# Designed miniproteins, single chains, continued (4), part 25

Each design is a single chain, and the fold is of that chain. pLDDT is the mean over its residues in the fold that is shown.

## One batch from the design tools (miniprotein)

Design m12898
Fold by ESMFold2-Fast:
Structure m12898 (fold): chain A 55 residues (1-55)
Amino acid sequence: EEIRKEVDEVIEELKKLGLATPEMVETFRRLVEVDPEAARIFVRSAKRYIEKLKK
């Protein structure tokens, strides 16, 4: 559940930046179900990337 909230948060940030593609959203959601550890890595990487873009 915690990881799903983080994934949703990242998706919302990406949507605001115009970077959320349907494929990206599907990938994040699928990873939460099949590989939560990979989903956490993606969340951390995406958040870091988003923060750099906003600077």
Scores: mean pLDDT 76

Design m12899
Fold by ESMFold2-Fast:
Structure m12899 (fold): chain A 67 residues (1-67)
Amino acid sequence: EVEELVKKAEELEKEGKLEEAARLYYQAAWRAAQQGDFELAVELSRRASELAKKAGKEAAPLPELPL
């Protein structure tokens, strides 16, 4: 479920695992989009991209979000 992915992403963010947190936010966004909640999907994908930028390393290209 979307909520479980968001909660796990927040936990990883607190642990400093920003890249992994970004990936979970992207998965949550994808599921929200599949359920028709495009506003939530857009918000979650923004958070994912912000966390990927904060990671500061050469990020693997994030998968394209099917909105």
Scores: mean pLDDT 74

Design m12900
Fold by ESMFold2-Fast:
Structure m12900 (fold): chain A 62 residues (1-62)
Amino acid sequence: MLALGLASDGNLGVAEFKPVGEEVEVTLSDGSVIKGVVVERTATSAVIELEDGNRIRATALL
């Protein structure tokens, strides 16, 4: 089953819209870049599980 996004998609709310299950590159304060996966998302925030096993919460800019 498939659903198509129409007007007012979240893709308009953020520069890089990443749905749940999408891979994301995260730069740590150490300067290290590691991959993570979006495990949970709201309208303005997301929880990303890093390959390191750590989880971070990011707030989307609108």
Scores: mean pLDDT 58

Design m12901
Fold by ESMFold2-Fast:
Structure m12901 (fold): chain A 80 residues (1-80)
Amino acid sequence: LSQEQLEKIKEEVKKGLIEAGVSEEKAERIAEAVVSTVASGNEDQVYKTALLAARALGLSEEKAEKAAKVAEKKVKEVLS
């Protein structure tokens, strides 16, 4: 993955999370965790990483699952 692709993943994940109702600060932290996971070659772990990050940031289980689905979808869209 290029630096440009990693930046695009971060931006698209952050944007998607904000659109889903996550605050900008929490969306940025989740997007950073997701980008780190993708950069390490663990693209299949994006959902789990986003879910755990969202839960650690105090999102409810329902909101955390929604955030994880959005993050996974956005990563797949950028990498397709």
Scores: mean pLDDT 86

Design m12902
Fold by ESMFold2-Fast:
Structure m12902 (fold): chain A 58 residues (1-58)
Amino acid sequence: SLSEQERASQLAAEIYREDPDASAEEIAARLVEAGVPEELARRIATVVANARASAREP
């Protein structure tokens, strides 16, 4: 079985791929809606948002 963190990471990656303009707050909210604990959702969303910000720098 996938761990809770692994499931959260997969969901966050899917959300970001489908909506590259989603904010960290929007990603976290969608993870919570999918059953991810709020604290974990916020941590995963922050990681995804930081990766996105780094990719946008020239």
Scores: mean pLDDT 76

Design m12903
Fold by ESMFold2-Fast:
Structure m12903 (fold): chain A 76 residues (1-76)
Amino acid sequence: SLADALEANALRALEIGDKDTAKGFATQLRVEARRLGAGEEADRLYQEAMDAIDKNDTEKAKEAIRGLAEVVRRAA
């Protein structure tokens, strides 16, 4: 699914330290969640992901990105 692909790509970007690419995929997950009517929960998880990425908290960033992808899967 689109959510699975975006999640996998975001997590891979985090593993190699590519913050900009990880943020890009998290942004795409947020846009998709908003399109599906799940914007409020997605915006919260998106902000958590951005903050964690900026703080180099890789585990928290992965958790937030997985949460974003789950919001998209449930809304689809």
Scores: mean pLDDT 87

Design m12904
Fold by ESMFold2-Fast:
Structure m12904 (fold): chain A 84 residues (1-84)
Amino acid sequence: KEIEELKKKLEEAERELKRAEEEIPKLEKEVEELEKKFDPSDRKHVTRLVGAKLRLIGAETQVEYLKRGIEKLKEKLEKLEEES
């Protein structure tokens, strides 16, 4: 039943990837809106922009992490199905 567990993990990881990918355009839009209204003399505005950019970087990093994890799970599943 290792194949069933890997398939379940793959489905879960693919759902997480889809959610993370959907989040990126929203974060990009938030950064763009904050940059358009950017006032370097407003410390609060600078803090908000930096925070938004850090969240975008975090989301992009999470997407890459999930893609690598999915690829490894697919490789394991293919090997197990080939040998079984």
Scores: mean pLDDT 81

Design m12905
Fold by ESMFold2-Fast:
Structure m12905 (fold): chain A 73 residues (1-73)
Amino acid sequence: EAEELAKKAEELFKKAMEAYAAGDKEKAKEYLEKAFELTRKVIELLPLSPEEKEEALKLLEEQKEKGLAMIEK
């Protein structure tokens, strides 16, 4: 399941990039948010310690904020 969710997240990241390239910032943000939501679920399913998962989720949130800010530029 983690592998399948990762594949779906990758597809959403691709859609976000396509929307951004087309100038559709709103659509790009929508796809990016969905992609990060799925990536968060993937991290939760990984066989990592609770501490490692917490750190990975923290980094993911930081990356999401930077990605959304990039689209806003």
Scores: mean pLDDT 80

Design m12906
Fold by ESMFold2-Fast:
Structure m12906 (fold): chain A 83 residues (1-83)
Amino acid sequence: SDKEEALRLAEEALRYAREGNLEEASRKLIEGAKYYLKASEDVLKAVGRVLRVIGDAIEALRTGDPTPLIEAAEELIKEVESL
């Protein structure tokens, strides 16, 4: 399901971010957020989450700091689990 794919991708993103692989973490997290958007009935909230994920990925890739991606992945996991 879209919910299961969102959770899997968010968990993979968290692992990559913790390993310092920011490019792979960003790719997985953005894809996970897209599946979360597809699974969510609250479209406006889900769009807001996608935009925040994109912003956090840009910050991490520009700075080399994994912290924005780690926090974004943890928050996406919680939101997906609540669906």
Scores: mean pLDDT 89

Design m12907
Fold by ESMFold2-Fast:
Structure m12907 (fold): chain A 63 residues (1-63)
Amino acid sequence: VDEIRREIEKVSSGKYLSEEQAAKIARRLGLNPEEVVLLLKIDSGGAKRFSKEQVIKALLELR
């Protein structure tokens, strides 16, 4: 969990993450970036930006 939060902080200082930023974090954690982005889009109804909590949740579900 702390590892996920640390990787998010390296990529974004704002409230929201882009699809590219979420994919980059997924790759660094050894997860499939396409699956992470797909889950984020499904959970958000196709949003272009994701909250840090949405990204954390998706990364935790795919571990």
Scores: mean pLDDT 76

Design m12908
Fold by ESMFold2-Fast:
Formats: C-alpha cells, structure tokens, sequence
Structure m12908 (fold): chain A 83 residues (1-83)
C-alpha cells in the first residue's frame, strides 16, 4: 500500500507533468495525457502496481513521440515510487 507521503509526492509530480504538457502539447495530446494521469491515479489508489506501470509506459511513449522530454524526469520519479 502507498504511504500518504508517497501519494503526496505522486500528486506533486503529476501536477508538474500537467503544467509542462499544457504549455508544450497540442490540446488533443494534453487531453490524452490528463485522461491517462487520471487512470494512473486510480490504479495507484487500487494498489494495482502492474496497471500503474503500464500506464506510466503509455504516457512515456506519448511524451517521447511528441518531444515533450521536459516532463520525462517527473514521470520517471513517479515510476520509481510505484516500483
């Protein structure tokens, strides 16, 4: 189970990703990333680590494809907490 401190850190990291993607992505990509981050948060609350990691990888592929590399370090920190 995730600790309150881990959940707070994940929320802070998700907010950083949202801010970066909002400034750098198309509206379509921003909507997709927000939907995936909501699914990620749900998987984390359900303690479904495998599903959470799968969603992290899906987000990473979109960010890499779209060249939004500034968000990748924050996503990597979320992955490290989930593992």
Amino acid sequence: MFTPEELKKIDELMQKIIDIVEKNASPETFKKIKELLKKLYTAILNNDRQKALDIVNEIREILEKEGITEALPYLDQIEKIIK
Scores: mean pLDDT 87

Design m12909
Fold by ESMFold2-Fast:
Structure m12909 (fold): chain A 80 residues (1-80)
Amino acid sequence: SPEEELLQRFTQALVDGVLAKKSREEMIAILEEQKRRAEEAGDRRTAELAEEAIEKLKSGEPLEKVYEDTVFRAVELLRE
């Protein structure tokens, strides 16, 4: 489905960013772009997941914890 495709692209972008050792600010930019794409497509679940991760990063939560929690949630949604 289009929602599964967007969630898959979101998950891949997050994983790629971490593997490329992107900074907190660069990861926020990646997440903001993915949120924008999800909102344009009407994918509320992906948009909410991206916004939660953005909020946590902006609040100073450890990058490693935020990406692990976000990837876990995205993978669980993709398995449903």
Scores: mean pLDDT 82

Design m12910
Fold by ESMFold2-Fast:
Structure m12910 (fold): chain A 110 residues (1-110)
Amino acid sequence: MATIEEVAEVARRLAERLAKIPGVESVGFTLETDASPEEIEEMRRAVLEAMREAGVKALASGIQRPGAPTTLRVAVTAKDPSKLPEIQAEARRIAEELSTDKLRVEVVPL
């Protein structure tokens, strides 16, 4: 299980990398973990804060999943819809690079 600090650190690194992808319009996050609702809310806020600091327009939700490993699902939108596949491919590479044994980062379709 990822700690709040581990989620915040991965979110910060993810935000920095996403901010460098040209043509990203916005990012949607879903945090899924076996943590208390209070811990999930704190993790959700950490993700949003990291995105705000990097200048990434974002929304984040959290879902309690008993017995599940911590997963951060990422949905990316593009300013130019024709560039979405290219942006999603780059986001997926970043997600694979930043995933750890405790926190999986996965790019999902819209």
Scores: mean pLDDT 86

Design m12911
Fold by ESMFold2-Fast:
Structure m12911 (fold): chain A 70 residues (1-70)
Amino acid sequence: MIKLSEEEKKIIEEAEKIFESNDEETVEKIALELEADTSDKEKRRLGIELGVLLSLKRMREAIDKLEAAR
């Protein structure tokens, strides 16, 4: 199993906090702003984690819509 570093764990926890405490539009703005920061690897990683969380939420919502249409 791949062990996450302390720094990576911190980034994941921060991403989850941002995702849970903000609406989808705000999270998308934060993710794009962080991912655009070419000077900071940790900020870019945080942006990527937020993007993944948004994609998973959107996929689940799409599945729910498909099931509701049945």
Scores: mean pLDDT 74

Design m12913
Fold by ESMFold2-Fast:
Structure m12913 (fold): chain A 93 residues (1-93)
Amino acid sequence: HMEKKKEAESLIKKAEDLLEQARTALENGDYKTAIELVREAIKLLNKALELDPSFYKKVAELYRKVAEIYRQMGLTEAAENLEKKADELEKKA
């Protein structure tokens, strides 16, 4: 339990760093890099949930940040899909 929780925390922090990099890429107009960073962040968040489901609320929060990035790029459907996943995760708490 303790070991898996620390590993999940590490993955979440790495995902947060990738999302900050994605926002910087967006501000520079580099949408391709932003999308690649966001996809990697989502993969890390999914792995974190597999390791420790108690992070559902934190992962839902980060999914909403990803949705905001997608909306800024005009990817409205992708944003809505992530917002629905975030809502589902919050209900599991």
Scores: mean pLDDT 85

Design m12914
Fold by ESMFold2-Fast:
Structure m12914 (fold): chain A 70 residues (1-70)
Amino acid sequence: SAQEYFERGKELYKQGKYELAAKYYLAAISLEPDNAEYWLNLGKALEALGKHEEAKRAYEKARELDPNLP
């Protein structure tokens, strides 16, 4: 499920495996593209990888989906 991919991504992020975390977040997004939390966490992983422009786009998508998201 999308939630299972997302939880695995968070675990990988916690381990510093940012590229793998991003892949799992993208898998979650492919199943539930309107989940703002998935886009927010993708942005964090991309930022950790130094992919600042891609991270910015992911954060913009998260805010578009949920303007109240921290």
Scores: mean pLDDT 89

Design m12915
Fold by ESMFold2-Fast:
Structure m12915 (fold): chain A 94 residues (1-94)
Amino acid sequence: DDLSVASILEKRANEYEKLGKYDKAIKDYEVLVRLAEQSGDSKAVANAYLKLGEAYYKKGDFEKAIEWYERAIKHDPSNEKAKKLLEEVKKKLE
C-alpha cells in the first residue's frame, strides 16, 4: 500500500509537463530511466525512454526526442507509440 518512488516520480513529471516545466519533468524521467534500467525489465526501460523522449519533444529538442525514441524501440521493438512519435518528430525536421 506504500506508493513506489517510480509511481510518485511519474505523477510529478506528468504534472510538470502539464505546467510546461519540461526541464523538471526531464529530471524526474531521468531518475525513472535509472530505476527501470536497474530493474532489468526491457519493457519498463522502453516506456521510461519513451516518456523522456516525449518531454524533450515538448521542450522542442527534437534531436534528443529522436535519440530516446530510437532507444525505446531498441528495447521494445513492439512499441507502436514510440514508432509513431519517431515518425511525428522526423516530420518536424522536414
Scores: mean pLDDT 84

Design m12916
Fold by ESMFold2-Fast:
Structure m12916 (fold): chain A 60 residues (1-60)
Amino acid sequence: SNLEKQYKLVEKAIKRVDELIEKAEKEGLFSDEQIETLRKNRDFLENVAKKLKEEIEKKS
């Protein structure tokens, strides 16, 4: 379904943000504020993924 495709895309986006945060923290090229913004964006994506998963389960 379209929801399952969206869920997989969001999961891939979360993984990419996690990789970027880890690199940013390791290399020290970003400010704490910039890293915090990335973490907030990750949390938002994770909440979207949870809602999509719940909708998929309700349609099962």
Scores: mean pLDDT 82

Design m12917
Fold by ESMFold2-Fast:
Structure m12917 (fold): chain A 93 residues (1-93)
Amino acid sequence: ARAEIAAVLEELLAGLGRYLSPEALAEVRALVEEFLAQPIASPAEARALLRAFFVRVGKVIADDLADDPEALDAAYALLEEAAARLEEILAGM
């Protein structure tokens, strides 16, 4: 489960790298590392931590891509895809 979550988040970072500035991408990478360093005791705790993570990542994306609506839409689509895949992993736990 943790390895599967890490793989989804690394794919998200690779996708976001096409749209985000190097500085914004580094901030998202730090958020991924922070998330993966946390102990997860239950699927409910994992969902709460993921909600907080996606809120913070969404803010980084919105701030970086404010003047590029096409890149913003593409980046948010990547977040939605990652969120759906992570929920499938958590449902299987």
Scores: mean pLDDT 83

Design m12918
Fold by ESMFold2-Fast:
Order: structure tokens, then C-alpha cells, then sequence
Structure m12918 (fold): chain A 75 residues (1-75)
């Protein structure tokens, strides 16, 4: 997915973790706090910052694909 490659590129270029998290939040239309929480959870599981960022983006993309339903609020 093109977004995953952009995240990896930003991390390798030395962009701050917080700015990459904000980029993900903007791309998926979710609060920055939600992205930060997900990254922190993955890091607690032993993932690196880069791996956590990629996993969060993948999870959000998968969730959006699974919830392809018009006008349904989060349950």
C-alpha cells in the first residue's frame, strides 16, 4: 500500500515519530490520540517505532475495508 511506503520513507528520513503519527491520523480521519495509543500498545508488544507505525496504518486500512458501510457510526 502506498501509504505504508510513505510512512517508512518518513521514518528513514528522520521525521519525528509524532509528525508521522499525525500524518496517519490525518490520512484515516482519526484522532491523533487514537494513533498514539495504538503505536504505544504495539511498542509494549515488542515492536519498534517503525514497525508500530506500519502496523497501525495496516490495521486502520483493514478496519476501513471491513467497515465499508455507508453512514454507520462506530459501535
Amino acid sequence: MKLIEEIKKKYKEGVELEEIQEFIAKEFGVPLSAVRRAVESLKAQGYSDEEALVKVAQALAAANASRAEQGRPAA
Scores: mean pLDDT 76

Design m12919
Fold by ESMFold2-Fast:
Structure m12919 (fold): chain A 87 residues (1-87)
Amino acid sequence: DEEVAAMLAAARAQVERLRAALLAAGVPEAEAEEVARLLEEGMELAIRALASTDPEEAERLRREAEELAERAGRLALAALAAAGASL
């Protein structure tokens, strides 16, 4: 539990750095927050997968985490492209 809590804290710190980078690049706050939220949710699922004692559940949680990461990545790229196009 302490190890899981430490991993969650580290993941949140990384997500916050990415959110700050998106804001610095001109991405609107609402879009940057949405990307951060999707990434944090995905990281929470990935960490839960590592803590799971059920291999099948762990695999499903990992797949869900990967889908959220892909969605966050697509949204971040679209937001960055829109910000760049506006300049």
Scores: mean pLDDT 81

Design m12920
Fold by ESMFold2-Fast:
Structure m12920 (fold): chain A 66 residues (1-66)
Amino acid sequence: EEELERLRAELDRTRAEIAELEKQWPNVSKEDEREFALRYTALKLRQIGVELDIEILERKRKEAEA
């Protein structure tokens, strides 16, 4: 279960970082817009990957308990 706890903690951190960037977006200058967009995209991809890993582990755990 340590693996699931670590993945959930990483997901929570990633979601918090995304929420913080979304709050900052309206104040981003044109010069920084590209860097913000790339960082936001990278965080979104990381979120999707972590969510998928959690789902795979949770599914495997349910199958083992059934």
Scores: mean pLDDT 80

Design m12921
Fold by ESMFold2-Fast:
Structure m12921 (fold): chain A 77 residues (1-77)
Amino acid sequence: MIEEALKALKEAGKALSAGKPEEAIEYAEKAIELAPDNPLIQASAYALIGLAYKKLGKEEEAKEYFKKAAEYASKLP
């Protein structure tokens, strides 16, 4: 359900802007669950999770998720 995944990504972005990185991770994970076969949604969700971990001061986790985001983005035409 791509529309619900896109809504979850939007909520993740809002949570990051509001200083709620833990909520952002939850919304981004929901987007991945809703669109597991969509590399665009997965790339966007992993990037948001990476940004959330960076805001939490967890640089190693942030790097891992940014790497996953780049891997899925490379599968886009």
Scores: mean pLDDT 83

Design m12922
Fold by ESMFold2-Fast:
Structure m12922 (fold): chain A 60 residues (1-60)
Amino acid sequence: SEEEFNKLVQELLDKIVELRKTDPEKAKELSAKLFDAIVTYQTDPEKAKKLIEEALKEAE
């Protein structure tokens, strides 16, 4: 759902903000992936959800 996707977006954004202080390059990579997921959601919500879940795992 859009609400579920928005929660994942917020979780990734929070991790990016935190990571920006310790690993700016990683934060930049994750920001690019977040943007790609948001754009992808307009045409393929399921693919967008998988992209953001993969980015969240990468942010661990």
Scores: mean pLDDT 83

Design m12923
Fold by ESMFold2-Fast:
Structure m12923 (fold): chain A 64 residues (1-64)
Amino acid sequence: EEVLKYLLQAAYGRRLGDEKALNEVLPKAQEIIKEKGLTDEERDKIAKEVAKALNSGKPVEELL
């Protein structure tokens, strides 16, 4: 859940061209992924959820 939150924030930052948000949030997401030892399947599921969220057009606050 936490890694999804940070990945969503990073993906929105990238889409909006907010390099500061991307540079601050993406490392936090990567650290949580490493700490939790997520499998390739779990990472793929999270990536698909992020893609769906980005395509929904909803504000990031509603997706957290």
Scores: mean pLDDT 66

Design m12924
Fold by ESMFold2-Fast:
Structure m12924 (fold): chain A 90 residues (1-90)
Amino acid sequence: IKELLERADELAREGQAAVAAGDAEAAVRQARELARIAEEAEKKGHLGLAAGAYRQAAKLLRDAGPEYDAEAEELEKRAKELLELAKKKA
């Protein structure tokens, strides 16, 4: 999971930098790539990593603008479900 974790961390930092710069489109691009990494982690059974990446992607979408709130809510719901599953498994 090392490569997925490193990419998720990098995308999260780049997304936060885009938000700080006021670049909503760049923030959305990083958020969607984070969601893709989260989906890959989920398919590989890395539920905690997937939940974290979905949550970070949702945060970036909300910070980008209200037009992305619905997309962010779906990612937040998925992250919550995966986090609960990861805690039950532990």
Scores: mean pLDDT 81

Design m12925
Fold by ESMFold2-Fast:
Structure m12925 (fold): chain A 79 residues (1-79)
Amino acid sequence: SAEEARKEAEEAVEEAEELARRAAEAGLSKENVLAAEVAAGLAAIALGVGKVTGDYEFGAELAKRALEKAKAAVEGDPG
């Protein structure tokens, strides 16, 4: 349902934002921190697209793709 898709988009945004915050706190490389922060911003934009258009399924899909980029940025840094 659209409501379930909205929840999925919101959860993806929260997780991406948390990953970006944790990357900065952990002192990951500037490039990986920036990549995670950009990905979190893209997830938030995706949720916004869902809100404006009413197409939360599309918004959730984009937000989840952005979350995967945030995960890749964090996991790509060896510490």
Scores: mean pLDDT 84

Design m12926
Fold by ESMFold2-Fast:
Structure m12926 (fold): chain A 54 residues (1-54)
Amino acid sequence: SEIAELEARIAKLKAEAEELRKKAEEGDKEAAERLKEVEKEIAELQARKAELEA
């Protein structure tokens, strides 16, 4: 199902965001910028999931 696929992708991106957050806290500016993009993607997928569940 599309909802289950979105949930799986969101979970994977959240795991990546946690790893990037740790690197950003250590001063990795590239990780900080990538974290912003990953968080945007998570927000977009969450919005799409909410629309499908409406």
Scores: mean pLDDT 85

Design m12927
Fold by ESMFold2-Fast:
Structure m12927 (fold): chain A 62 residues (1-62)
Amino acid sequence: MKLLATAKKDYEAKDEKELSIKKGEKLLVEEIVDDTHVYAKSLKTGKEGLVPKEYLTDAKEL
């Protein structure tokens, strides 16, 4: 699945599996991992990782 989402607030990665994001950053959601996290790619940095769903907007399909 591929969805375009926007970071609604800053998130700092807690480990290497997670992705740090900034408010307003555009992300391509590649996969829904579980009920709390998605696997996404930052369109700004090109980095990929786990992101909490609660930090994303446009998440009606998440």
Scores: mean pLDDT 76

Design m12928
Fold by ESMFold2-Fast:
Structure m12928 (fold): chain A 52 residues (1-52)
Amino acid sequence: SPEEKAKQYREEARKAVEKAREALNSGDLEGFQKYLREAGKAAEKAIEAEKE
């Protein structure tokens, strides 16, 4: 269902944000940017799934 798909993508986004936070805490700004972009893509997919 759209709601279940959106929930899964939101979880992916949240996990990517956690990885970004860990990278930032380690001073890995490149890793931070990478994981933040992954979080954004997952969040966008969640929004698209929910809009259905």
Scores: mean pLDDT 82

Design m12929
Fold by ESMFold2-Fast:
Structure m12929 (fold): chain A 65 residues (1-65)
Amino acid sequence: SELDIAIVQIAAAVYKLEGLVKDIEERDGEIIVTMAEDSEEAKEAAKRLKEIGKKTGVKVTVKWE
């Protein structure tokens, strides 16, 4: 649902404010998150975003640069 997509987008936006996420894209109901760095904190953020996606039924794809 649009609410479930919004929940994932809000969580990713919080991590973006913390400097752990570089970019957030929505494509056909999938959320694509580009991580800003390869740190322990960024790996934990990516894991939590995937867990939120699993709970909401939203596909979350994580990209590392």
Scores: mean pLDDT 85

Design m12930
Fold by ESMFold2-Fast:
Structure m12930 (fold): chain A 65 residues (1-65)
Amino acid sequence: MEEVRKIAELGAKAVYHITKGNLEEAEKIIDELRELAKKSKDPELQKMINRVIESLRKKLEYAKK
């Protein structure tokens, strides 16, 4: 559905910005994902978003080294 596509695109954009060293933009995208999770009433979708956020936070910390 549209929500799954949005989550996938936001995740990909965040990874791209982390890879390019644009960490502030990546953090903004992670915040957008958190907002999406809070507004979601679908437990499956909420779990998916939270997993993406955790993955992105790990990549962000790794990029900061």
Scores: mean pLDDT 81

Design m12931
Fold by ESMFold2-Fast:
Structure m12931 (fold): chain A 83 residues (1-83)
Amino acid sequence: KPSEEQIRAAAEAGRRAYEEALAAGASREEAARIAEEAARRTALALGVSEGDAELIGEAVRTAALNGAVEAMEEVMRTAVETR
């Protein structure tokens, strides 16, 4: 189970990547994919398991596609804890 610190760091990385991609002119779909990759890589770098990092990435992509960027951390926590 990822720590709150790991979830927060991954959510922040995903949100920043999403915002930067949109600012650079990327579509929401492209920005969501970039956010997923950033969050997954950050989670792995912090020692999160591959399975949990994949769940984190999927949750970030889902939140981004649904416009729930501000709620990324909570969406990720829910995905990992209530699966």
Scores: mean pLDDT 77

Design m12932
Fold by ESMFold2-Fast:
Structure m12932 (fold): chain A 60 residues (1-60)
Amino acid sequence: MLEEIRKIMEKKGFSEEDKEEILELVKNAKSEELQSLAAEILKNTKDPEEAKKLVKELLS
C-alpha cells in the first residue's frame, strides 16, 4: 500500500521531501479508506502540484 503510493509519486516527479511528507501523513491517518483515496487522487490527478495539495489537504 505505502509502496504503491510512493511509486505513483515517483513517476509523477515528486521531490523526496514531498514523498516522505505524504507517506507519513498516510501512515498517521491509519485508515485504509483514506490510503486508498489518496492513491486514487494521485493516480487520477495529472498535475503533480495539484495532486500533492489535494492529498495533503485530505490527510492533514
Scores: mean pLDDT 77

Design m12933
Fold by ESMFold2-Fast:
Structure m12933 (fold): chain A 88 residues (1-88)
Amino acid sequence: SLDEEIEKLRNEIKELVEQYETASPEDKETLYRRIVDLATKYIRLEAERMAREGKLDPEEAQRLYDREVRISRMTLEEAAEFIKEEIK
């Protein structure tokens, strides 16, 4: 289900973020790209879930849009750090 995909994705991102913090410099670049890719997917699936449940009001829609726009304007390092804080 959509909820199961979102929860699995959230857990995968959390594990990758923990790996990133202790990773060698060589592994960090690969982990960066994976974290950003999965977090972008997570935001999109969460927005889809809220829309399908009729829970996406104008304020929440704006919040999700602002999150996606913010990530799109960041470097990979900045995006990874932002996502780490958001997925807490």
Scores: mean pLDDT 70

Design m12934
Fold by ESMFold2-Fast:
Order: sequence, then structure tokens, then C-alpha cells
Structure m12934 (fold): chain A 70 residues (1-70)
Amino acid sequence: MSEIEKLKKEADELLKEFIEKAKTLPEEEQQKALKELSELYGKFLEAYDNKDVEKMKEVIEKIKELLEKV
């Protein structure tokens, strides 16, 4: 598996974990958290399309940081 495919799998696993955690939040906080996640995941997909490994790693770290705050 390429590094790009490994990072994509990691991002998809983080997305799933984030969604499950967000479901435990009040509705207003859930909507806000999912919106922020959606924006970050969009940036990840842009980096993935451009094969920008450094940007993919940067966005994954931001998703992890957001997950810790939720």
C-alpha cells in the first residue's frame, strides 16, 4: 500500500471515529463539530487529489486536534 493510500485510510478511520464521538454531543455542538470536520476532510481530499503527502499529513493532525477538543 502506498503512503498516499495509508494516509487516506487513516483519514477515513479518523472520520468514522469523529462521527461516532460527535453523536454523543448535544445537537447544536454535534452540528458545529461535523461542519468543522467536513471542512477539514474537504481539504484532505484536495491534498489527496494533488498527491500532496505533506498537506495530507497536516490535515490529519488538524483532524486529530479537533477530535481531542470534542
Scores: mean pLDDT 83

Design m12935
Fold by ESMFold2-Fast:
Structure m12935 (fold): chain A 81 residues (1-81)
Amino acid sequence: SLSDREQADQLVKEGDKLAKEGKYKEAAEKYIQAGDLYEQAGNLREAAQAYKKAGDYYDKAGEVTKGIGAKLRAIGLEIEG
């Protein structure tokens, strides 16, 4: 729904702020939450972008397994679109 999308947009902004502060793991977690919410709302393009950002920031945080998982979620959505 629109409300779910607004919540996801806010989570992206929070993730962006955390990333600027060097809090890469926390930023990645916010992007995952945003991606999940975009996906539930049917906003698959925005979900894929959020999961990709999460993967990049998990990599920066040293969270290799979580980074791979997030990137695979993004690729899956891009193949469906």
Scores: mean pLDDT 87

